# Designed miniproteins, single chains, continued (4), part 88

Each design is a single chain, and the fold is of that chain. pLDDT is the mean over its residues in the fold that is shown.

## One batch from the design tools (miniprotein)

Design m15243
Fold by ESMFold2-Fast:
Structure m15243 (fold): chain A 69 residues (1-69)
Amino acid sequence: MPLTANDYYSLGLTAYRRGDYEEAKRHFEQAIELDPNNADAWRNLGEVYEKLGDFEKAKEYYEKAEKLE
């Protein structure tokens, strides 16, 4: 069966909790491609970029999440 946006979001959360930030990033990026209105996915992607040291991208994704709420 094809994976849904919610499936990718859940996979991203699982990877993030394990500290697999690169894997979490890929899953959250897939979640927002399928559902760009998921504010939680944008916010979590921002948190992933902070963990990876990319504070500029983290800010952009947090701002996107704020605009959707």
Scores: mean pLDDT 84

Design m15244
Fold by ESMFold2-Fast:
Parts: structure tokens; C-alpha cells; sequence
Structure m15244 (fold): chain A 111 residues (1-111)
């Protein structure tokens, strides 16, 4: 799982999102982790496949509830112009990490 996760990250940095997705999916097949699902969602987000990004960010949250996963989910909803949902998830991110500057700025932008 770790080898595939690292390969996926390398392809992601090179902006080869199809290859990144392939290796993140291989990592998940061996071991389901919040990190792998979040990275998979982020790769779909970069491809502007926001429905897929939302799906996998929700999977990450089911395994481990983090401010970062909620923020990413809010951003994906924001890109779909679902502003009420974006606000909801930015507020959840701030509840877990009240000093997160990025989440505060995102919430101000959608209001």
C-alpha cells in the first residue's frame, strides 16, 4: 500500500492525475486509509471531477474525521456552486481546527 501511495503522490506532483488515481486506487485495494481516499479525491478535484472528489472525501471522513477533509469537501461543493453545502463543511472544518486560516478565508469568500 505504501509503495503505491508514494507512486500516486509522485504522479500527482507531475500533474499526471490519471496515473495518480490508478496508484491511489491500488493503495486502497491493499489497505483503505483516510489519507489514500483524501489523495484520490484531490486528484479527481484537480481533474474538475467534483462529484468523484466529493465521493472520496466523504469516504476519507468516514474513516477519519479531519479538518482538512472537511475543508476539501467544502471546496469541491464551492466549485459546484453549492454554496450552502460549502459553508456547512467549512464550518465543520473550523469546529475541528478553529485557528485554520485557510478555512476562515474560504468561509469569508462563500458568504
Amino acid sequence: AEEYLELGKRYYVEKKYDEAIEYYQKAIEIEETALSYRNLGLAYYKQKKYDKAIQYYKKAIELEETALSYRNLGLAYYKQKKYDKAIEYYEKALALDPNNEVSKENLEEVK
Scores: mean pLDDT 86

Design m15245
Fold by ESMFold2-Fast:
Structure m15245 (fold): chain A 60 residues (1-60)
Amino acid sequence: MKERAEEAAREIEGASLSSDAVELAQEVLRRYSDVSVEEVVKELKSEKAREVAREAAAAL
């Protein structure tokens, strides 16, 4: 599970640099539906990426 959370976190870090960050993060979370949002957020290093992930999860 942790390795998948790290993979999802890497994709969300990349997505956070995009104008469509929240929408891209939603697609990442859907592909990694076996991982909890909390686990993904713990692997994120950027505060901006953590905000994007939380907004994406709330909009799912």
Scores: mean pLDDT 79

Design m15246
Fold by ESMFold2-Fast:
Structure m15246 (fold): chain A 71 residues (1-71)
Amino acid sequence: GERALEELRRAGEEALAEVERDPSLAEEAARRLEELTRKLAAELEDEEVRLELLRLGVETGRRIAEIRARA
């Protein structure tokens, strides 16, 4: 389960860095992150880890939206 969380954290950090450099990429970055979150969540059997993964995905998506909104 931890491997999935680390993969999403890395992808999220990369997406946030990309969007900070170019806010016009926010919608595509958020969509890719949502797709990855759903794929990783579907492979998890531990409900607690799945909820943590989904929470991380939602929080990162919200931060991407905030960057877009202030641009």
Scores: mean pLDDT 82

Design m15247
Fold by ESMFold2-Fast:
Structure m15247 (fold): chain A 62 residues (1-62)
Amino acid sequence: GAMADALALYAFRLTREKGHDAAVEAMRKAQADPAYAQQLADEGRRLSELEKEIANLEKLLS
C-alpha cells in the first residue's frame, strides 16, 4: 500500500545517508510503533516531492 511504499522510500534514503544499520533500526521501530510508522511515511512522501523538484531543476540546467 501507499504507506508501505513511503516507508520503503524513507528506508532507502536513510540507508544511503546513514548506512544499513540505521535503516534497519528505523524500520524495526516503525513495525513496533504505528504512530512512528505514520511519521516516517509522511516524511518519505515529503522527500519524494523534494526529489521530483530537484530532478526537474537539474533537467533544466543540463
Scores: mean pLDDT 70

Design m15248
Fold by ESMFold2-Fast:
Structure m15248 (fold): chain A 65 residues (1-65)
Amino acid sequence: STREVAFEVRAIGIAFEAGLSVRIKIEDGVVHVTLEGSPEDIARAGERIREEARRLGLGRVEVHA
């Protein structure tokens, strides 16, 4: 959906700005975001990604390290 595409673009942008590796998978209505990098950067970027999900009204987002 347009909302999912918008979220993916924003999540990738957030990870890129933080210098993190990112992988995104949508499975059974759950968005899985996998981040790779420093724990502090993952925590900060993960929170920004969750805020974007809330703003776009996405039901469930899981951030993995």
Scores: mean pLDDT 82

Design m15249
Fold by ESMFold2-Fast:
Formats: sequence, C-alpha cells, structure tokens
Structure m15249 (fold): chain A 77 residues (1-77)
Amino acid sequence: SMAEELMKELKELSKKAKEAIKNGDIEKAEEYLRRMREILGELAEMLGEDHPKVKEAVKIFEEVEKEFYEEKKKEAA
C-alpha cells in the first residue's frame, strides 16, 4: 500500500539523516528532515494521527530531529 511505501521511505530517510548528522552535513540533514516531515503529514492524512503507524512514524521523526538539534547546538557553541 501507499502507507507501507511511505513508512519504508521514512525509515530509509531516518538512516540517511542520522548519517548526515554524524558527518556534520547539516544542509543534507535538513533536506532529509524536510522530506520526513512531508511523509508524516501524508501518513497522518491517510491513516489519522491516532493510528499506530503514524505514532511510530512520529517517534522516528522526533528521534532524528532531537539528534539534529543536539548536533546543531554543538556547532553553534
């Protein structure tokens, strides 16, 4: 289904974003996070915000976003 394809893309983007963050590639990490945010919106619209898959997707996104801002804070200091 489209939702399964979006979940796979989100998980792949999560891995790529974490790699970009680890490498200090902030611009690339921002690009991946932007696409992940779009996928979250699509999943929530299709399935509803209370759906288990949407809750899983939100947790994946929030984990990556947290790592991104922690790394960005270190570069600003």
Scores: mean pLDDT 84

Design m15250
Fold by ESMFold2-Fast:
Structure m15250 (fold): chain A 68 residues (1-68)
Amino acid sequence: SNEEKAEKILLEAYMEVLAEAERNGETLSPEELLARIEERLKKRMESESPEVREIVEKMLKKMKAQLL
């Protein structure tokens, strides 16, 4: 489903950001973590359907509300 695809995309972006930070010895604030996830999602969404993009954007807004 579009929901399952959106969840996978968001999770992959999150995991990639964490792996990159770990490799670089970085400690990210919640603000910095969200900014990097958002940047990766922006690039990934260029090839996705409008339906998937809308779900990812809603999930990201929810994450921002909970972490910030």
Scores: mean pLDDT 83

Design m15251
Fold by ESMFold2-Fast:
Structure m15251 (fold): chain A 67 residues (1-67)
Amino acid sequence: LLDDVRRAQRYGLRLRDQYINLQQQGDLADQRGDQQTADVLYRQANSLRSSYDQSRQQYNQLLRQLS
């Protein structure tokens, strides 16, 4: 269970870092006027953000089991 909590935490942090990075890349593409590339990157970032939110819910559920 404790190892599951650690794995869930690390997984969530990786997802967060990835969507932030994609969002920043999207912002740079948008700034250059490359709207098509920006849209693709933002879509990928939103997908990862949803996965991150789901990961956070699972992490909180595991924490409840430790209480």
Scores: mean pLDDT 81

Design m15252
Fold by ESMFold2-Fast:
Structure m15252 (fold): chain A 93 residues (1-93)
Amino acid sequence: STLEKLIELLREQGKDDLAARYEAQVKEIETRRKKLEEEMQKAIENGDKEAYRRAVAGLIAEDILLVGIETEAIFELMKAGYSREEILKKLKE
């Protein structure tokens, strides 16, 4: 994934503590997303429109947090001397 590649690039720059922190945050987000996806599926099966809306809103919030981590990782790589173009090239590999 894009985030996994960004975290690997942070490790290549010697930012192991930062990379480990982002990995832990991503794991927590993915755990919460899985529970929300299960809640969304149950809401569909039960015809519970309110539960469905809450689950979808929760998933959107978790996706925003993932984008936040990705944005911070890119910023840290740019601070470490990577250009935006170099990062984009690495993400395509």
Scores: mean pLDDT 89

Design m15253
Fold by ESMFold2-Fast:
Structure m15253 (fold): chain A 98 residues (1-98)
Amino acid sequence: TERARALLDEAEALIAQARRALEAGDIRRALALLGQAIDLIAEALRLSTDPAVIARARAGLEEIRALAMEVLRRAETREEIIEAIALILRAIGLLLDL
């Protein structure tokens, strides 16, 4: 569970960085950071069924979904659109499994 908490701390930092990247208009960096964050959240959920870990993971996944939706609104390339949709679907899938 301590390892799961460390992964969530890192994921939350990456989500904050992704938000700043979006504010700066850096869509590609935001997508990369959100992708890293969701991988860390998925690993934390694999390692722990602690209600506190699940609650933090849920909050992180909802934030990733919201930021990926914002990326989708701003996306100018097919690659950006595909990556944003993939993140949204993965976040929804993980949320449904909680």
Scores: mean pLDDT 90

Design m15254
Fold by ESMFold2-Fast:
Structure m15254 (fold): chain A 71 residues (1-71)
Amino acid sequence: APAVPEEVERLAREAAEAARRGDFEEALRLAERARELDPVAGLGLLAQIYRAMGDEERARELAEKAAELEA
């Protein structure tokens, strides 16, 4: 599997923590930062956060973009 930088993993953990406490605005900001460093990982995180928010349509669009970049 491709190596994920420590900064991306840190951002992912912080985004998950923000989402767990219902701070989706912060979670999305952290995921966008991850996207700047690793577009595939960041788009995957954004998709997970939007799914947690109940926005299945946007989550699907973001997951499709991540898959296209990884293909």
Scores: mean pLDDT 81

Design m15255
Fold by ESMFold2-Fast:
Structure m15255 (fold): chain A 65 residues (1-65)
Amino acid sequence: GMRARVTFKKDYKKKGPLDRDFKKGEVIEGELTRVYPDGYVEIHDPATGETYRLPLDYVEVELSP
């Protein structure tokens, strides 16, 4: 995927067992692996090995080359 810095714009509460809580201002330095037509993005965190499906309403995504 493309390198991405993902910043939470507001507090996010997990919606399932493959998810976690994030606080406003938390950052994931990861990879954008997929963009979904329903307004979600898939972000892989290489530091943890976890992959998150996050709503675009909650996150700012900055892509890097």
Scores: mean pLDDT 79

Design m15256
Fold by ESMFold2-Fast:
Structure m15256 (fold): chain A 91 residues (1-91)
Amino acid sequence: MKEQAERLRAAGERAAETLRKVGEEKNDPYLVKTGDAVRELADKAAEALENGDYSTFARYLTAAVLLLVGAGIESNDERAFKAAQELARAG
């Protein structure tokens, strides 16, 4: 369980870096802010998982994945969709 929480935090951080890079390339501050939100939600999901709160974990993980999918649609950039798949797989 702790290893899964660490994988979630790492995936969230990578997703934030991906959206920051895409946002900087496209001059889109929304993508940068969305990356920060994804990292925060992934951290909260990991913390809930470590505490055995699977309902809270599922809620935060779902929110983070949906934000990444939304960012992919808005930016038309496949890297955001790949980040969503990675985060979902880490959970």
Scores: mean pLDDT 85

Design m15257
Fold by ESMFold2-Fast:
Structure m15257 (fold): chain A 55 residues (1-55)
Amino acid sequence: SELARKVAEALKERGLDPRKVTPEEVYEILKELGIDVSLEEAERLLQAAHFLLTG
């Protein structure tokens, strides 16, 4: 998804390991980008971004 790609890109640019980043950090990153999501949705997007970066 587009949001998962944005999360993957933001993690890569910030040098963050998706295996060590928290859903709360993803929530804050998305909020900084002007994207309002729930913490549960941020967790799902983190899992999807992890798959994009490692699969």
Scores: mean pLDDT 81

Design m15258
Fold by ESMFold2-Fast:
Structure m15258 (fold): chain A 69 residues (1-69)
Amino acid sequence: MNEKEREALLAIAEATLYYMLLVLSGKQEAAEEAARLIDEAVRYLEVEGDYDLAIRKAEEAIRVAREGL
C-alpha cells in the first residue's frame, strides 16, 4: 500500500469514528453531513483513485463532526 493510500484510509477511519460519535450523541444533522463527506471520500479512494481528494473530504468530515459535537 502506498503512503497516500494509507493516509486516505486512516483519515476515512477517523471520520467514521467521529460519525459514530455524532449518531450516538443524537446529532442527526451533523451526522448526515459527515456521512455525505465520507461517501465522497470513499468514492475518490475507490472509484477515482484520487488519494489527495479522499484525504481532504475525510478531513472535512472530521471538521464538520468536531463542530457538531
Scores: mean pLDDT 86

Design m15259
Fold by ESMFold2-Fast:
Structure m15259 (fold): chain A 93 residues (1-93)
Amino acid sequence: SERQELEFDAGALVLAAAVLIVTTKKEIERSTDPEVIQKLEELRKKAESLLDRANAVIDALRAGADPQEVRRQIEELEKELKKLFKEANEVSA
């Protein structure tokens, strides 16, 4: 069903954001450059915010939210997550 597909897609975003949070935390622990640490902390905060928003989308879908609205929110979160992964790669280069 469309709702099950959307729940799966939102769940994938939760997992990807969680991976980014864990990876960013490990890089902060390994870094000695204050500027790099500051950039990684900002990325971690953005990833945590995205994780919260993805969980809110799942909760809304389970509460009977419109699938079309949920799809738009998932697409927005996917674009933001892509940007965060790009920024994380640029900081570690």
Scores: mean pLDDT 88

Design m15260
Fold by ESMFold2-Fast:
Structure m15260 (fold): chain A 81 residues (1-81)
Amino acid sequence: MEEKLRGAEEGIRLGEKAEKEGKIKLAAGLYAGAAAVLAELAGDKEALELAKKARELGREGKYEEALELARKAVERAREAL
């Protein structure tokens, strides 16, 4: 649990750095990955679905929308922990 939580938190930190550097595609992927891990740890199905939708939007090239949903998934999963 602890190692997965730390990995997800590092993913969020890297996502924040990528976002500040204007690397929206990278930021969206990093947040979505972290959100999925946090959602699984929290057992929050809605947060997991948000993370999945963010990944699907990223695959479609809708990176800004993917980033927005991935951040929302992270916030929800953290609240459920």
Scores: mean pLDDT 83

Design m15261
Fold by ESMFold2-Fast:
Structure m15261 (fold): chain A 66 residues (1-66)
Amino acid sequence: SSAEALIRRVAEQKGIALSEEEVRLLAEYLERHPAEGTGLVLRMLASTPEEARRLVEEAIERARAE
């Protein structure tokens, strides 16, 4: 999945460790909510590693709530 590849790449660039479950949840969220997902990726790329980690954690919580 292109969404999974994108999530893995951004996480690697920011030094964020993600499980396979978390990668899949985020990729599925991006595919269901492309505008929100694109905004998340852009914010992560523009953020510090610490802020990017927080953004990922919040996105995972939102994905699990669906």
Scores: mean pLDDT 81

Design m15262
Fold by ESMFold2-Fast:
Structure m15262 (fold): chain A 65 residues (1-65)
Amino acid sequence: TPEELDREYAALARAHDREGARALAAQGIASKPEEHKKLLREIAEKLRKIGDSTQAHLLEGKPIK
């Protein structure tokens, strides 16, 4: 569910598991793109507030450079 996905994203962000976060984001986008894109954006905003902009970009699937 979206709530479970949100919880898993938060857990991966805390653990600094970038590859796990990327895999989960890709899974969410593939299965329910519109719903999960909204969740990714909200989580990315939270990550940016704590200073983890790299993890935020990974969750959104945006290029990092």
Scores: mean pLDDT 59

Design m15263
Fold by ESMFold2-Fast:
Structure m15263 (fold): chain A 92 residues (1-92)
Amino acid sequence: SPLLEYDPELEEVNRAILRLSQALEAGDVEGAEKATDELIERLRKIKNPVAREVAATLAIMTLSLIEKSGSPYADLARKARDRIAEAVREAL
C-alpha cells in the first residue's frame, strides 16, 4: 500500500493518461499513438505487479469512458485501450 502511494512511475502513468486524453481530444492521431507507446512503457516500469495492474485498469477505464462519450475520436480511444489490454495480457 505505501509502495503504491509513493511510486513515482504512478505519477508518470497519470501524466501519460492525461497526455493521451489531450491528444484524443485534439484529434492528433500521431500524438495519440506516441502517448499510447509512452503509457505502455511507463506501466512496464512499475515494479509492483499489483500497482501495475491497478494503473493499467485505470488507463483502460479512462479510454473506455472517452470511447463511450460520443467523441469523434472513439476509434482512436478504442485502439489505444486494446493496445494497453494486449500489453497487460502479455504479463505487463
Scores: mean pLDDT 78

Design m15264
Fold by ESMFold2-Fast:
Structure m15264 (fold): chain A 55 residues (1-55)
Amino acid sequence: SLEEKKKELEKTIEQILESIREVMDKTSNLSEEEKEKDLEKLRKDLEEEAEKVLS
């Protein structure tokens, strides 16, 4: 079902963003605000791609 696929994609996106945050914490000297902005942009981009597949 479409709704179930959307929920799975949202879960996958969150897991990807958590992994990226962990890498950023280890490897970057970015401020917390910079990290949050970068992660929010990535979330938006990933959600838009998911909508294209499911819409």
Scores: mean pLDDT 79

Design m15265
Fold by ESMFold2-Fast:
Structure m15265 (fold): chain A 58 residues (1-58)
Amino acid sequence: MKEEALETAREVAKKLAEMGYSEEEIIKAVKTILKDKGLEMSEEEVEEIVREALEEAK
């Protein structure tokens, strides 16, 4: 996929999920990083990515 927002969100979510952060904390961090980079993503899309990362994490 060529969507930088999607790739950025997935990488951040995966890393934080592996570190044991909560879903709420990961959602907040992903939103902050996306905004800092000038990228935007809907709340629902961020939640889906975070949930997928948590399912794949240990």
Scores: mean pLDDT 77

Design m15266
Fold by ESMFold2-Fast:
Structure m15266 (fold): chain A 60 residues (1-60)
Amino acid sequence: GEKAAEGARKAAESGPGGAATAGWHAGLDGNDPELGRRAAEAGVQGDAEKAAELAEEAAR
């Protein structure tokens, strides 16, 4: 839901490590594991903004 999406986005915005972790968890808890995986990959690559956006969508 909305709260999970907000939490995932804030964690991802904290930096690449937080972004990768947020993406992984969003994929597990959300309805779209593909978006969660892409968020984690973006976080590992250092793209915190992209990771935050994808994690937010995955957690919705």
Scores: mean pLDDT 69

Design m15268
Fold by ESMFold2-Fast:
Structure m15268 (fold): chain A 90 residues (1-90)
Amino acid sequence: KKIEELKKKLKYLEEALKKLEEAKNILENNPNPTDEQIKEVEKKIEEANKYLEKAKSKIKPYTPADGPLGLLEKEKELKKEIEEIKKEIE
């Protein structure tokens, strides 16, 4: 049953990573983003934060105040947690 819980956690962490990568992609492809693009980035960050909460992750939610470097740092932390969970499942 612990393996099932770890698999569920892994799925939520992977969804969070996907949303952060989508947000990062919008910003990297649009150096001067429109208001609509900014709203899409914020929506993806909120979705990522919800998945982190569902995963009961120790990673603090990303906020726009953390800036682009904070987004890169969250992506790295999330990839590390995903690898740790994968090792526990294996």
Scores: mean pLDDT 78

Design m15269
Fold by ESMFold2-Fast:
Structure m15269 (fold): chain A 66 residues (1-66)
Amino acid sequence: MPSAELVERARRIAEAVSKVPGVVSAEVDIEDGRLTVRIKAESEEAAKKAKEEALKLGADKVETEV
């Protein structure tokens, strides 16, 4: 079971990433104590900015698609 701290971090990451211009969707998975963020963006620039925000907020793994 994910900890309350990981759930809160996941919410913060999802909110921050979804505010990045050009992000189409973002999903945050908590598995085995790790935060994996999957980002779909309309451009490589948007994907890069969203990945940077996710990592800054404590994501363990970030997957992007354009």
Scores: mean pLDDT 80

Design m15270
Fold by ESMFold2-Fast:
Structure m15270 (fold): chain A 114 residues (1-114)
Amino acid sequence: VEPVEVESLGEAIDLLRKKVEETIARLGRPAVGAIAVIDLETGVTSVMVLVSPEARPLIERGAFAATREAIKMAEELAKKYPDAKYVVAGVVLEIDPETGEVRVVDRFAAYVKK
């Protein structure tokens, strides 16, 4: 995934949140999204989880899987953009309500320079 350069952390989060929400809405199936932010100065990682109404009964499994994928992607971005102030990764996972199997639907990336 090619990351988008943006001017602020707020812009990065807003952009990825919009893309994640639009992907969940378009999918029309049980889905969980996660957005991971790494502050490269402190190393602190923050995660926001977005859950479709249909996925709420599956939240524990879906949130864990989405969080893990988002953090992994953010860590890969941090290695590629070590001069960034922040890297932000968003993922959307579809969840099968009968089996609990998860599938990555889409990935989004952004970074903020110092």
Scores: mean pLDDT 87

Design m15271
Fold by ESMFold2-Fast:
Structure m15271 (fold): chain A 66 residues (1-66)
Amino acid sequence: PNSGALAAAGMLKKDYGASDEQALAAAEAATRGVATGELVKELAGGKMDDEQARRAAEGLRRAAES
């Protein structure tokens, strides 16, 4: 994963308690352009609602382009 995606995925650990492996998976998905709200919600263990997951996925995709 690129450095922007890794940094953004680190926020999942801080904000939603995601594991290192879950954050890495989210960063890899963002780097490949497949970070969806559904995937991010699953990685957060269902702790996000649909709107939170959508916003997090958008943030990850945007960070991956940096």
Scores: mean pLDDT 75

Design m15272
Fold by ESMFold2-Fast:
Structure m15272 (fold): chain A 109 residues (1-109)
Amino acid sequence: MKEEAEKLLKEAEELIEEAEKEEDIEKRLELLEKALELLEEALELAKKIEDEEEKKKLLERIIELSERVIELAMEVMKESEDLKLILRAIGLILRAIGIIFEAELELKK
């Protein structure tokens, strides 16, 4: 579980880094959507970790990467005049906020 969660977080980070370099807004959103899928899966695995220190480390990294997704989605909202792309970016922000809230609740246990 820990090794699987770490692999998912590494893959999510790589997708986020690609999104940062992507000039096509629609492709950037697709990369961020993929990253959020991996972060959601990593969160479910992190919840099952018995080692509290390892669990905390994974949850903190999930929060960090989710915050980066929010930043990149906010940049889409600044760059795009297309309401459809803006709404997709808002959807990603809300989804990432949900991940952060759930991870923060796990950290407070």
Scores: mean pLDDT 89

Design m15273
Fold by ESMFold2-Fast:
Structure m15273 (fold): chain A 62 residues (1-62)
Amino acid sequence: YSREELERDLAGEREAAAALEAELARLEADPSADPRRIASLHAALAVVQAGAAFLERKLAEA
């Protein structure tokens, strides 16, 4: 891993998190939304946020 690769991967994780947050906001505003879908997106967001935190730590160590 180069610093540039870590920065690119972190940018990708942040973009993915923003997209998931936007989709969650849309679904949570919809009273007909599937609660299982909302739960699944929350789980996906947690994974993406954990990945971003890992990459941020690696960048701080570099």
Scores: mean pLDDT 83

Design m15274
Fold by ESMFold2-Fast:
Structure m15274 (fold): chain A 62 residues (1-62)
Amino acid sequence: MKISLEERDGVYYVVIELDGKEYRFPYETREEAELALEEAKKTSKEAMEHQREVGELVTKAA
């Protein structure tokens, strides 16, 4: 999963690439787009960390 910020014609897009598909979310201000980008990255990181932690716990408990 790849998350990036793109500006086009005064509109800011948070671009999310997942399984070869690209999703673009428009925001009217850079500040809103940067907040959405940070939230998306944080959510993605938390999901990955949770899955890694559960995997480590299962391996150590088995």
Scores: mean pLDDT 69

Design m15275
Fold by ESMFold2-Fast:
Structure m15275 (fold): chain A 100 residues (1-100)
Amino acid sequence: SMEELIRLVEELLELVRETLERLERGELSEEELRERAEEIAELAREAALEAIKLGYLHLAFQLLAISAEALILPRLSREQRLASLRAMIALLEAMLEELK
């Protein structure tokens, strides 16, 4: 449903924002980052499947891109991780404006 898609995107945005904040403060271990990366990827994939069911293919492709980007976070430098998470936040905020 549309309500479920909005909920999933909102949950994903909150998770990415919290991950960025903890990473900026140096409060995120490599193990915790791997766990967060997997959680972000899984939630983005779930949101993408919901978007596909509703016919929002453009949003689904963007969510799948977020899922793929999340899985490479542990392999990135700190600066690249911060940039990647900020880009994810911008995309997710734009998605929510489109879905409102």
Scores: mean pLDDT 90

Design m15276
Fold by ESMFold2-Fast:
Order: structure tokens, then sequence, then C-alpha cells
Structure m15276 (fold): chain A 67 residues (1-67)
């Protein structure tokens, strides 16, 4: 919860920081908030298309949504 708030603030200050969106996605995934995690990972990949970790975790988050 606190980590989500911290990453959202980091994104507000620097919205083009792909790593912040990725970390937000990871925090949301850990909380079971898979729809929001997918959106965060998609934004990380929009900012950094070669972000392999975000692509892998996006696939995992989408699989979790489908379950």
Amino acid sequence: EEAVAAYREAIRLKPDFAEAHYNLGNALFALGRYDEAVAAYEEALRLKPDFEEARVNLAAARAAQAA
C-alpha cells in the first residue's frame, strides 16, 4: 500500500520514468490488483519498449486476471 503511494508520487514528479511504472505494477500485482498492474506494466513498455522484465510481468499479470 505505502509502496504504491510512493511510486504514484514518483510518477507524478517524473511521468516518463519507465522503472517507476514497472515498480508500481509489481506492487499492485503483489496486492492482487491485477487490472491496475497490467495498466502500469503497459505504460512502462510504452515508455521503454525493450523493457524485458515489464513484458514478462505483464504476461504474468494478464494470466492472473484470467484466472
Scores: mean pLDDT 80

Design m15277
Fold by ESMFold2-Fast:
Structure m15277 (fold): chain A 70 residues (1-70)
Amino acid sequence: AKEEAQKEIEELTRLTIELARKNGAPQEVLEKTREDGEKAKEYVSTLSEEEAKELAEKLRELNEKLREKL
């Protein structure tokens, strides 16, 4: 569950950076997005398995919607 949630956070970070880059976002925004992603992955390590599973499912849905915009 935690590994799945961390994987989905990595994908969210990647997709967000790709969308931001396509829209001409400056390097500062891209770097902040990467940093926020790392903090989110660390936060997942503090969650219960059940909380991590619910987060992974929600992030998967969000990532599917983001892919449609790319």
Scores: mean pLDDT 82

Design m15279
Fold by ESMFold2-Fast:
Structure m15279 (fold): chain A 68 residues (1-68)
Amino acid sequence: MEDEEAIKRAKELYEEAVKNKDDPEKLHQYAQELARLARQSSPEARKIAVDAATFATKLAVEVEKKKS
């Protein structure tokens, strides 16, 4: 995947995670998509995708903890 496409997709998934911050199922799906994107990307795009995946995962975990 071209770096520009990977960066754009990572940004889109990050924005979707922010919009769906109260839905841990969707947040885990976005994190999975970002992790797959990272595996298919160059080192530069991979770092951006990994950072976004980490954000989505942390947000999902925080929402799940508050549900308890």
Scores: mean pLDDT 79

